# Designed miniproteins, single chains, continued (3): the designs that were tried, part 95

Each design is a single chain, and the fold is of that chain. pLDDT is the mean over its residues in the fold that is shown.

## One batch from the design tools (miniprotein)

Design m11294
Fold by ESMFold2-Fast:
Structure m11294 (fold): chain A 87 residues (1-87)
Amino acid sequence: MVLDVHLKTTVTEGGKTTTSETHVRLENVTPEQVRTFFQDLGLDEVAEKLAKAVKEGKPVEVSGTTTFTDGDRTTTRDVKATVTPLP
């Protein structure tokens, strides 16, 4: 199975906001690989939903917010993903 993934990531650090959009094509993925991919993006709470969508061949939209603290610096990452299974 091939997954077409559209990612919109907004990172806020020290009052500065940066937005990026990325297309990722995942080929021959298993539900476990999909789970790992989205856990790395801070979307671990939706990993099971994404794994099920891969099995059913249906598109899924997810969003999540992850906050990282390194000393006195706090970075907030907002991710919006659209995952479309391809034939």
Scores: mean pLDDT 73

Design m11295
Fold by ESMFold2-Fast:
Structure m11295 (fold): chain A 96 residues (1-96)
Amino acid sequence: APVLYDPEDPASEAAFQAEVDRALGEIMAAITRNAVDRAKSVEERKKIIEEALELVLSQPSPTIKAAFAESLRYWAKQEKDPEVAKAIEEAADRVA
């Protein structure tokens, strides 16, 4: 069942917010991967990764950062370009 938001229950509010933050981190990683897949050069791919990293580092939520880092590590294992894979792993390490 989906987590239901109940503002009268602090535990329900915290659980809902954690799920939203986790989903946001995963969405940010997915958007980054999609943009990198459309890029035409290794240098453009590295710039997209760095820009996404700067945006995520500005987030106050440790849950967003953790979800983003986990998603990046999963993606790096599937990346065929070793230079791009290294950039993704380094970005994940800088967030975590």
Scores: mean pLDDT 82

Design m11296
Fold by ESMFold2-Fast:
Structure m11296 (fold): chain A 135 residues (1-135)
Amino acid sequence: MSPEEETLEILEGVGKMVEVFAEAASKTDDAFAIAEEVRKAVSDDPFAVRIVDMVLRRMERRNLTTVEELKDALATVVHLELYRFASELKDEGIKLAVHNFSDSVALALQEDDPEKAKKIVEEAIEKAREIIKKA
């Protein structure tokens, strides 16, 4: 797989995770039920599953139980894992695409309307795709 293809697959997986989170959070305030729904939705994506597992471990270790605490944990872990992934890339344009996508994920996670969160994610993926095509 090319670095371009691998990067897009990772960003699309993270995007799906955020979209499922926003939809689940609109229906319940049970943080662990939301996290389980997200994990189930991304079960075939090893990068996204790792993020969810890291979030759940952070929640348990710090005794975090609320949806707001889940949002903060998810935003933190996504940022750290995307920046870690970007650090392994040689192309500065692809790195920029990953960094910009991470910033958009933080905005989407703060959005209470799942349709607006989905729009932020979809626009961020489109922007990342255009940057990566130029790299």
Scores: mean pLDDT 87

Design m11297
Fold by ESMFold2-Fast:
Structure m11297 (fold): chain A 57 residues (1-57)
Amino acid sequence: EKEELDKLEKIANEILKENNKDYFTEEDIKEIAKKAKENNLKYELVLEDGEVVIKEI
């Protein structure tokens, strides 16, 4: 579980770094979700009121 969350955070940080931003856009969240599914993670990121929230699948 911790390992899964660490992988998700790694993916999110890589995308954030590539876009040179300190916040996530809807497109970033979609890309993170896609990468998470490709890595068979049981967590997904969604945008709630402009904040990134971790949701279990």
Scores: mean pLDDT 70

Design m11298
Fold by ESMFold2-Fast:
Structure m11298 (fold): chain A 78 residues (1-78)
Amino acid sequence: MSKEEIDSEVRGALLIIRAAVSLLTIRRTTDPDEIAKHVAEAERIAAEGKKLYEEGKISPETFKGLEDLAAEARALAA
């Protein structure tokens, strides 16, 4: 496994963790401003993941996970 491959895998894993943290924050707060902030963060993370996926740097499964997390964040805010 090359350094570039390891870096790409780590980046994908960190995006999933960041999105999951935003989701946990949404679930634990009643503050509309905090909810909106973390929905926006999950959306930004999904957009970053889409770019990495289009560049072939993350798996389809990782990208799908990021999209699902962003969709759940939007659903929790609705």
Scores: mean pLDDT 80

Design m11299
Fold by ESMFold2-Fast:
Structure m11299 (fold): chain A 90 residues (1-90)
Amino acid sequence: MDEELRRLAEELRRKIKELRKLIKELETVVPDTPENTAEIVGYELLVVAGEVTLDLLDRLTPEAALESLRNDLESLEIAIKEVKEKLKKL
């Protein structure tokens, strides 16, 4: 396996785990409004997308795998920052 591909896959696994923990914290502290529920579902869908990318790595070309990993990592990084900012304001 490409060494860069392996490193990005491990980073994606770590970011998925981090976002899952942050989602659980957010669920505990925010009111159960339709807006908050939709936002939490949005973050959970990003986690699922990342997990699907990891499951499909062996079926993708190296180039497609790298692009998918980079795109998912960027999306997860943005989501992690957003959740951390929300938790800070509480």
Scores: mean pLDDT 84

Design m11300
Fold by ESMFold2-Fast:
Parts: structure tokens; C-alpha cells; sequence
Structure m11300 (fold): chain A 89 residues (1-89)
């Protein structure tokens, strides 16, 4: 089941929500919009869209001067998503 394979990744994303809520505008609004789109892509089981949106979210965080630890955590989530895609192929 796609959702069961995604649960560990979803938990890691949830752990970042308090940080995203602390971002200055306009980065906070952009990050929240991207998270909502990611949730939609997960419901649609669209792994390619999830990967695309995660890459965009990482770009927003880099522009917002997010701590290196947050960026590295996001990049690790992205790598896990790419590994999941390979297993589904």
C-alpha cells in the first residue's frame, strides 16, 4: 500500500511543521502552500509530483536562509522519496 510506504516520510515532514510556521513572509505562505500541494499529491499517489513539490519546498527554505540542519533533513526526505519511486518501478 502506497500510504504505508509513505508513513515514515510523512512523520518526518510533520516534525518540520513548527519550523515552517516560524518562517518570515513571504516564505511561510509559500511553504504552507507547497505542503498542502504535497498532501494532495500523496492522496493521489503521485510520486513524481511529490518529488517535484519537495524540490520546490527545499528551494523556498534555501531562499528563507533556513538552518543547514533543516535543509539537510529535507534533502534526506527527498532521497527517501526517490528511493521509494525506484521500488515502485
Amino acid sequence: EFLKLFEPIARELDSLLPYLASLPEPYKSKAIELIQEIIGAIKNKDIDKIIELMEKLIEVLKEAKAPKEVIEKMEKILEKLKELKKKLE
Scores: mean pLDDT 79

Design m11301
Fold by ESMFold2-Fast:
Structure m11301 (fold): chain A 89 residues (1-89)
Amino acid sequence: MEAEEIARIREEGLEAGLPEEVIDEIIELKKKLDEALKNKDKKEIIEVLRKMKPIHVWLLTTIAGVEPAEARERAEAGIKQWEEELEKE
């Protein structure tokens, strides 16, 4: 993950009012996802997406006002779509 991309995520997160600790966690997980994608490690990609799920649910509930159950379902559907795409390739 490039320094410019990290700086962009941090800037966008701060503009959105995210706590710095949450931004740092997002950056760390994005780095792990990028490395897993580069290595074509399907298992690691899914594990990183699973670790991202609580943050995605938090963003949906806190920023977008989505109901917690619906937010969890949307995040899970996203992971399932990733699993399907990875199996296709």
Scores: mean pLDDT 77

Design m11302
Fold by ESMFold2-Fast:
Structure m11302 (fold): chain A 74 residues (1-74)
Amino acid sequence: MLAAEKLTEEGIKILEEAKKLVEEGKVEEAAELFATTMRELGIDLGAEGSAELMDAIINKDVKKLEEIIEKAKK
């Protein structure tokens, strides 16, 4: 698959920052950070990957965010 399986080191850091914001209950800030950074870095997670990540942020599913980050590190 395309860029979804090989996030840049910067992309991984931003996902970790978004996870931290979700842990702090700052869901809107996490969603904005994710949307802005993916646009600026040109990272394409695909429609399914982007939806899955956004759902995890909105639902405050920290465990799901960690799983997504771990997959991205492989």
Scores: mean pLDDT 70

Design m11303
Fold by ESMFold2-Fast:
Structure m11303 (fold): chain A 74 residues (1-74)
Amino acid sequence: SEEELRELMRELGLTDEQIAYVLKRFREGKSLEEILEEMKAEIDKALQDSPNLPVNESIKRALERKEKLDELLK
């Protein structure tokens, strides 16, 4: 369900704004993997000003768990 998906995305470290973006893009027909890759690129640019944050690990974890997210979206 969308509620469970939202909760799981929060567990993966996504913000409320990012979660809303993912749900909107998913309804537009994009895959979760494509959406996460877009978000990764945007976050990566922001983190070049603050390289202290391990965003690559967070996104990698999300991609590794996409099987669970895809199952919840069925």
Scores: mean pLDDT 63

Design m11304
Fold by ESMFold2-Fast:
Structure m11304 (fold): chain A 106 residues (1-106)
Amino acid sequence: MPDEEEVRRAMADIALSVADIAERRSEPTLEDVISLLRLAIQFLKQGDIESAARLLERALEFAKKANAPEEVIKLIEEALRAAQAGDIDKAIKLAEEAIELLKKAM
């Protein structure tokens, strides 16, 4: 099986590349925010807090640019703070709640 660290790095590189491509579109979409949040949750589940925090920061930036609901923006901000504090379970829960609200807004 591929090394978990190599898979994690490849996923982070792909996620950041997709985020860069999305920025080159006229504007990021709510679907782009959901994709970044899902990837952040995967990194949190693997204990890669640094990659997860980076993806949450990008998701927050995209959510603000896409004029996401204020409740979603707050959930992503709280998820980022929880991840930075090492509270992985809380960060995952908040990110999942943000995804559910985004799906309802779409």
Scores: mean pLDDT 78

Design m11305
Fold by ESMFold2-Fast:
Structure m11305 (fold): chain A 65 residues (1-65)
Amino acid sequence: MEAAERLAKALLENGQSEETAEGGREAVLAASEEDGRKGAEKLVEGLKKKDAELASEGAGIILSG
């Protein structure tokens, strides 16, 4: 799923470890396709904008999906 790869790449580019990026990828893949995609999109956007609330919302969607 492209969203999982995009999230892993964004985490690495923002200084997270390979283990954290891999965990993010696995979490997106474990969620439903819709929730994984939406959550990953919001989390990536939050990371790019340095918006902790948006990033937290994205992570919540992935973890609850």
Scores: mean pLDDT 77

Design m11306
Fold by ESMFold2-Fast:
Structure m11306 (fold): chain A 77 residues (1-77)
Amino acid sequence: KTAVVTVDGNVAKVEVTGVTDEDKKRILLGANLSGASSVTVRGEENKATVTAEGVDAAGAERVAEELEGLGFKPTIK
């Protein structure tokens, strides 16, 4: 399971692979709990993209820590 977290200003984009629908739901919940102003999830097959607005670099670090707790190996860009 892999995850890439990209931060551009106050928008964090999380792309994950090797995930189940259950993992996608858990990632969405984590992003919402990180205080994002909006969250969008798009998922196909074993991939998901979560876009969260109102998240700065510190918020992106928290999302990465939550992903590590779920068994992912996040990379921040």
Scores: mean pLDDT 68

Design m11307
Fold by ESMFold2-Fast:
Structure m11307 (fold): chain A 83 residues (1-83)
Amino acid sequence: MEVYSPPKPLAEGEGINASSGKKMKVTVELSEGSKYRELIIKGEYEDGTVEVTKFVFDKSFTEEEIFEAAKELLSGIELKRVE
């Protein structure tokens, strides 16, 4: 089992999920592992349903490249970087 750091906020946004057509609020977090980075996408729908999806990236991917990948996965959501 890969041991990851506590997730840090990377981005957040709201919009309509292009795949489902449903309005959702998205929080995107990043965890640092020894070999990989884990991107955690948490989507909350207006009905209170929460979906969590995780993607693994090797450490050759920059944080900016991972953020761009998240934007492509969430094309209906306007994502902004969190400071």
Scores: mean pLDDT 76

Design m11308
Fold by ESMFold2-Fast:
Structure m11308 (fold): chain A 60 residues (1-60)
Amino acid sequence: LKGEDLKIVGEDGVVRYIGQATGDVKVTVNGKEYTVSSELKQAVEILRENGVKIKSIEVA
């Protein structure tokens, strides 16, 4: 997960956000740790606050 855009995927399989992979911030989703940009971490937190269940963070 380096140099590519990353996508946030909901448990329904819908892509919720696409953003830069480049960063040093850690986010845990379903027991898996990802190194992401601060913007992508903020997107994860906003989606969770709005009741979205996140399945994974994947290469876009």
Scores: mean pLDDT 78

Design m11309
Fold by ESMFold2-Fast:
Structure m11309 (fold): chain A 100 residues (1-100)
Amino acid sequence: GASGQAAVDETVRDGEGAAEAAERARDASGATGGAIAGIGAGVNAYLSAKSGKASKEEAVKAAEEAARLALEGAKRAKTEEGKWGGELGARGARAMAEGA
């Protein structure tokens, strides 16, 4: 419904803000901080969608989009540790979505 879609849109917007923060962290200290910020956005997006009474399918989509953003942050990392951390976080977000 409309309120569920609004919750998904809000969580995606929050994920975008976290992705920008991750990009700044990457430029300052390397990719690890950026990957961690992206992971947190993914978890928060899923939880926020669920608390906004989004449908299970809408919550899964929000978590998948957040996981995609975390992976993109990891791919921009110039260190193998940053890439690895981002990939693990994306897998965690997907596992959480699948358990919903």
Scores: mean pLDDT 57

Design m11310
Fold by ESMFold2-Fast:
Structure m11310 (fold): chain A 75 residues (1-75)
Amino acid sequence: SLEELLKNKVDKITDEEIEKLRAFLRELGFPDAVIDEIINFVKENKIDVDKFMEYVREKLKTGSWEDVLVDLAKV
């Protein structure tokens, strides 16, 4: 869950991990403006990129990229 990701913050996020996340979200059809918002959220909250990608995959099984934004807004 997003709540678990916020509890398990990382000390560092690399530029390579951010570009991996950007490519992943783009391939899933997220709009560029939404990708930028998500990346800023991940950087500001020090979210584990691999775990966040897993969260997104699970969320998209029952929802859309808009549901990801709704979850981020609740933080």
Scores: mean pLDDT 86

Design m11311
Fold by ESMFold2-Fast:
Structure m11311 (fold): chain A 84 residues (1-84)
Amino acid sequence: GDALTAALRELFEKARELARQAKPGEKITVTVTAPAVAGLRDQEADVEIRAGDRVFRGKLTIRVDPAAGTTTITLEGEVVEAPP
């Protein structure tokens, strides 16, 4: 739903902003919370985010808690220098 889309946008925007300011080799973790979504399951994916002269390489983790009615989304990884 729109709330999950907004949370993902916030997550990637924060990660990109932090990556732009990070030194190569710096580790970044960003977490956002959204409402639980019917049919959504726990999952993980490798992600790469370009941020100017920086590249964030990490893992996206989605954890659903139906009892709490929440979805926790975490992006964790390392910032490297983009190729020239």
Scores: mean pLDDT 83

Design m11312
Fold by ESMFold2-Fast:
Structure m11312 (fold): chain A 71 residues (1-71)
Amino acid sequence: MDEIQELIEKAVEAALAGDEETKEELIEKAARLAVQHFSVSEAAREQAFKYFKEEIEKKVEELLKEIKEKE
């Protein structure tokens, strides 16, 4: 799970830098790792990936709001 958290933090940094491409890449990588962590079947993998991608996107948005308030 530490690797997923690290990718989320890097996605937040990319978003703050205005690098939307890197942000999306890191979010997708984190979602892929989450799917692997839960050992889902290959058929269920795409559904799990979509679920985790949405949850990670929400987490990145919440962290961005927190950082914005600290400025």
Scores: mean pLDDT 77

Design m11313
Fold by ESMFold2-Fast:
Structure m11313 (fold): chain A 62 residues (1-62)
Amino acid sequence: MEIEEKAREIAAKVYEQLDVSRLSRENIEVTATLLALREGYSLEEAKEIGKIAADILLEKEK
């Protein structure tokens, strides 16, 4: 399952489009989840992608 790779791609898109430094973790997660849903992922997969993307953006660990 390529969820982690997709989460990294979505994290990069969120970083480019939004001022991540001004967003809460929840707002980043919701934004990433919505982007994943638009790309055709299920709600459960999109939520997992959103959570991983938020972790990537808020933590220095990949």
Scores: mean pLDDT 74

Design m11314
Fold by ESMFold2-Fast:
Structure m11314 (fold): chain A 80 residues (1-80)
Amino acid sequence: SLEEIRKLVDEMIAKTKDPVVKELIEQLKKVIMTALERKMPKEVFEELLDTYSSNVISADPSLKEEIDRVKELALETAES
């Protein structure tokens, strides 16, 4: 659900202390929320999701499992 994704991403932002990583997570959040609210075409959303997710993981590899979960929920929500 959109609310579940927002909560998970906000919790990730709240626990992150590195301001660069925090900004990258906030950019990912904006992409996800905008895509889901505007019903962005799935192929376009997948490309953006992969790009912004890769930016977060490259900056902080420890977030990979949490980012993978966010990606899963975002794609499942887009199919609903």
Scores: mean pLDDT 84

Design m11315
Fold by ESMFold2-Fast:
Structure m11315 (fold): chain A 99 residues (1-99)
Amino acid sequence: MSVEERFRELVELFASLMGVPREEVERAYEEFRSGNFRLTNLDLTKPNPEMTPVDAALLAFGLREGQNYSVEEILELFKNVLSPEMLEALRKALEKWEE
């Protein structure tokens, strides 16, 4: 699969678990294509209530594919940033995406 197809697969999996509308998913694909990663300098040490499921998927993809972080390392980074429900959805999306 292409890098874009891998990104699409992760975003679709996470978006479906969180009930994210299609328009927000397509926005994430366009941001990925443009290389305009607004999230590259996010502080992952504290809760971020403005982080959307799509933003979390984009950052997780970059960490996994760009920096070779494991799924467990990504979940550990996000445990203080995301709600428990969003963190569980991200875990399920990442586990299914690695299949």
Scores: mean pLDDT 69

Design m11316
Fold by ESMFold2-Fast:
Structure m11316 (fold): chain A 85 residues (1-85)
Amino acid sequence: SRREEIAKTLERAAELIRKGEVDKAIEELRRSGMERIAEDIERAIKEPNNVSTITASALNIIGEGLFTVPEAAGKLARALLEYLE
C-alpha cells in the first residue's frame, strides 16, 4: 500500500542518517515525493547549532507522518536529532 511505501522510505532514510549518509537520505526522500521532509533535514544540517531550527525540523517531520506513518516519522526525526548531537 502507499502507507507501507511511505513508512519504508522514512525508515530507509532514518537508517541512512544513522550511517552518516545524510545526502543519500535526502535523495531517497526527494525521489519518493517527500520534498518537504527533505527540506526540513537540509535546514537542520545547515544550522546544526540552532536548537530552534533543529526542533522545528524534527516536529515538521513528525507532523508530516502524524496521521499516516507516525512510528516511521518518529524514527526519522530521532535519527536526525541523534545525528546532530
Scores: mean pLDDT 84

Design m11317
Fold by ESMFold2-Fast:
Structure m11317 (fold): chain A 76 residues (1-76)
Amino acid sequence: SEALRSVPRDELLKRVEEWVEFVKKNGVEAAIQYKQQLRDTQPEDPDAQLESISISIAISHYIEGVPLETLLKTVL
């Protein structure tokens, strides 16, 4: 993704950590719905694309148990 090529690892990690906390408080379904809304309303916005990717990483880490370092290595 073009958005990921320009984003520092620490910024991506911070967004992922914020979305993990969102999922803990509001559930995975709420995060999936917000990700879908971003794709439907802001498909060409790099910030919205980064947010969508951050949600995906947070879900894979928190719900699916994939190590965060493994996910960050895959997308960075």
Scores: mean pLDDT 76

Design m11318
Fold by ESMFold2-Fast:
Structure m11318 (fold): chain A 94 residues (1-94)
Amino acid sequence: QELEDEINIGVIEISAAVARVSALNSKDPKKAAEDLLKITDRLIEMAKSLPNEKTRKEALDIILANLRDLYEQSKSPEIRKAAEEAIKRVEEAR
């Protein structure tokens, strides 16, 4: 279970980082905003599936950090709004 949890956290960390970079480099901010929210919902479900409360909290904190970085780095209003909505969803899941 510990090894599986570490693998799942690693997948969440990589997926969250990829989602952030993809949103920052998108040529279609509206689609990127929609994709970001869908990816965030999937990452929250992955985090909630982890059996240990400490591990779930760690996974949600990783997602939250990537979304906050995206909010600070993005100059797109659509992406910033989506990141803010995504942050709220992650915090509500804590």
Scores: mean pLDDT 85

Design m11319
Fold by ESMFold2-Fast:
Parts: structure tokens; C-alpha cells; sequence
Structure m11319 (fold): chain A 64 residues (1-64)
């Protein structure tokens, strides 16, 4: 895993945490962010981690 991939994964997780707070679901946002971080770091697949973050953000916004 490259430093750029780690940065991308961390940024994706941060966006999910922020979306959770905005939706009034901070615990759910943090949980989803942790799952994305674990997946991204375990696989090195930053692109899929970012995709999962976008899906999580959309889900959190829909539930707000």
C-alpha cells in the first residue's frame, strides 16, 4: 500500500464521519468509516474504499 493510497482511504473515512454527523447519525458514520478503513488497508484498494465511502455517504443522507 502506498502513502497516496493510505491518504485517500483516510480522506474517504473522514468524509463518511462528517456525513454521519451532518445526518444526525454520528455513531453509524463512525462505524461505516471504520469498516472502510479496515477494508482499504487490508486490501490496498483505495478506489473501492472511496466507492464504498460514497455509497455510505449516500445511505446516511437518505436516512437523515
Amino acid sequence: VTDEQIDAINQAAARVIQAGKAAGLPEEGTRKALEITNYGLDTGNAEEAQKRADEAIAELKARA
Scores: mean pLDDT 82

Design m11320
Fold by ESMFold2-Fast:
Structure m11320 (fold): chain A 112 residues (1-112)
Amino acid sequence: NMEERKKLAKENLEKNFGPEEAKELMEKLEKQSPETQQLFIDFVVMSDVAATEEQRELLREAINLILNNESLEEIRKKVLELAEKFGSEKLIRFAEGLVGTIEVIRNYLENK
């Protein structure tokens, strides 16, 4: 159910980023292709609420790259570069998890 998934995505965005940024992200989402909207919604729904500010920043980077229609290679590069800047092995693993989730969703969508 796409409407229920959109609601869950908005709720997760509000929990991570607050209502103002969540609203801006949802407005930008409505202007994207159906394929980008589905990838964004499924990714945000599958992503847990971030426990730290650094995790929130990695999630924010991934989300914005999806909304900008960046390739998986570019998303991986930029998200991992940000994680490396934080200097934490745990954050690098978190970033790899975010990129892996995006890859799984894209592979599912491409094979429909």
Scores: mean pLDDT 85

Design m11321
Fold by ESMFold2-Fast:
Formats: C-alpha cells, structure tokens, sequence
Structure m11321 (fold): chain A 120 residues (1-120)
C-alpha cells in the first residue's frame, strides 16, 4: 500500500515526535504514538497530504520556538483530541484564541494543563 510505504518512511520521525511530546505533555509514549499514527494516516488518506508536508509538521512539533500557524494549530488540536480519547470536542475553538501566533512551547504548556484536567 502507498499509505503503508509512507508510514514506514515517516516512522523514525513519528517515534522521535512521540518521545518528545510524551515528556512535554506527561502522557504515555505509546498513547501519543498511536494518536500521531492515526492523524498521519488520516492526513495521507483523506486530506491529500504529502510525506514532506507531514515531515515539516512533525518537525515543527519538536521545535519549542516554532510559531503556531493555522496548520500547526489544526494538527495539534486534532492530536490532543485523539490523546484525550476525543473527550475534548471543542479543542480547535478553545485552543485557537490561547495559542495562535504564539511559540509552540506556550501552546504545549497550555495543552499539558488542559490534558491534566481531562485525563484525571
């Protein structure tokens, strides 16, 4: 499968991103990896994303000084919904006003505090 080949190519970066976000968010690495894999598969299958575009998004997620634009905001919001078990339907709306145009480190600190409330 073309999708499976793309996922295999992305696996090292998915693994690295999952390890980083697991530490930052205080969520088990396996749970973060599963969420990233589901979202990456969705972007490849349903949204026509290229492997290179996904690489850029995953690399941005490990850069604390990356500025949160509309694409990174959408990706991060969807990822957090998957990590929370889809308990936070309003993540895209609530998250936007707090983090858009800010450094990713600020967005991840906000996300960590939100996840603590929903995973407790």
Amino acid sequence: SEIEKALEELKPLIDETARYLSKVLGVPEEKVRAAIEELVRDLLEKHGYSVERIKALLEALTDPDAVVDEELLYFLSRLLQLISGKKVEAFPVIFRDEVLGKPLKTALDYAKNVLKKFLA
Scores: mean pLDDT 81

Design m11322
Fold by ESMFold2-Fast:
Structure m11322 (fold): chain A 74 residues (1-74)
Amino acid sequence: MSKDQLLEKEKQAREQLYAKNKEKTDLIIEGASKTVEYLGQMVKARVDGDLEKAREYGLKGNEESLKLEEEMKK
């Protein structure tokens, strides 16, 4: 393979890897942010005496936490 062809293929491979890593990183950051937000809402609902809403937010927070764990395992 010529040097120019090798450099072009390497550039394309680096760009693809960067795009994939950025996508995964963005998903992890989003999942972590949503988990913290739902857990905060759960605590607030408990303080307000709304046990039904507290349970709902707790379940949503747990779902986002499980999605985050799955992304980190990949």
Scores: mean pLDDT 78

Design m11323
Fold by ESMFold2-Fast:
Structure m11323 (fold): chain A 91 residues (1-91)
Amino acid sequence: IQEFLDKIENEELRKEVEDLVNRYLQRLEQAKSAEEVEQAQTEFILEFEALREKHKDTASLEDIRSISEITGVLQREGDEKAQQLRQQELS
């Protein structure tokens, strides 16, 4: 994730993305149910969409690409956490 953050050229956007990533990862760490993970994923997607809209006219192609890569990694992290929590419920 840090490697993609470092590629974001717009300093304001990079800071906002970094803060969003940190908040999302903290929510995943604290989640006790798959439902809590899904809520965090939904809020995360909406916040990333808002950031893209806010910076749509100033973000570079590299910025957009880096955000897309980060989003993909975080979606996979959330999916894995949700699956783990569902398995614990069955055990």
Scores: mean pLDDT 78

Design m11324
Fold by ESMFold2-Fast:
Structure m11324 (fold): chain A 67 residues (1-67)
Amino acid sequence: GSLEEMREAARKAGGVSDEQATALANAVYKAARGEPVTPEEMDAARRAMGVTNDQFAKAVGAAAEAL
């Protein structure tokens, strides 16, 4: 999938804003390219976005499936 498909999937599944969906899709894309992401970095990103754990998990999962 494309980065655009990942953004749309994250937005729809997570119920997050377009800005939040874009940030999440970019993070998933970078991780898929071999950039290491720690649990601490993931939690920091979630807190910065102001989303719930459920919204974050659904958005990230959907973006990864659309990759």
Scores: mean pLDDT 74

Design m11325
Fold by ESMFold2-Fast:
Structure m11325 (fold): chain A 76 residues (1-76)
Amino acid sequence: MTDDEKDKLLKDSLEAYKKGYDDAKKEVKKDKPTSDELFNQSKKLRDQSLNSTDNLEHAYLNGKSDAYLEEGKKKK
């Protein structure tokens, strides 16, 4: 992998993470899940991220997981 390819992957991964985070925040506002549902979804998304072979999917799911975890902590 060239340095230019690494820079592009890093940028794309950060954008994917941010999109996942923002999408999860929108889902939480719409669905108004309980604290337990938020923690369960965060764990599920983290497990899916760890099993992903796609770097962008990994970043996206990681961003969603972090947003659900943060919202769960704020709710209790």
Scores: mean pLDDT 80

Design m11326
Fold by ESMFold2-Fast:
Structure m11326 (fold): chain A 74 residues (1-74)
Amino acid sequence: SLATLVVRVPRSKFKQLEKKVKELGGEVLAIHPQTDTATIRIPASKIEQLGKKVKELGGEILTIKYGSISSAYP
């Protein structure tokens, strides 16, 4: 299962965030420098580890969404 997260992290820490996301088997989908936010997709089992790293970097998780495109059936 995958989860999509929006996280806020100081801009100077984006490289460290990207490295940790890749280490956890995820990917950075988008970076928004104006708001210091990034949209990230990771395995749902790794959310806790990512959350700890985000806090360590002085940031916070703003949203967590679980799902796949296949859940669009009524």
Scores: mean pLDDT 78

Design m11327
Fold by ESMFold2-Fast:
Structure m11327 (fold): chain A 75 residues (1-75)
Amino acid sequence: KLSVEELLQELLRYLAEKKYEEALEIVEQLKPLAPEKMSLIEEELKKKLKDPSLELSNEVRLTILDLMVNPPVEP
């Protein structure tokens, strides 16, 4: 299993590589730990996949960076 930090790093990598489908798989894995923030990222990624001409919000990247600094608690 990848740690939360590793999953967040992988998510940022997929976004940089424009691999939005793979990014959604990481979001689904993180959703139980940070449902509100992951739902925001999920909706933005789904919009981008539906319309590739849409600019991905910088808030998506900022939300991921915030989660890397303040990771959700794992049991």
Scores: mean pLDDT 77

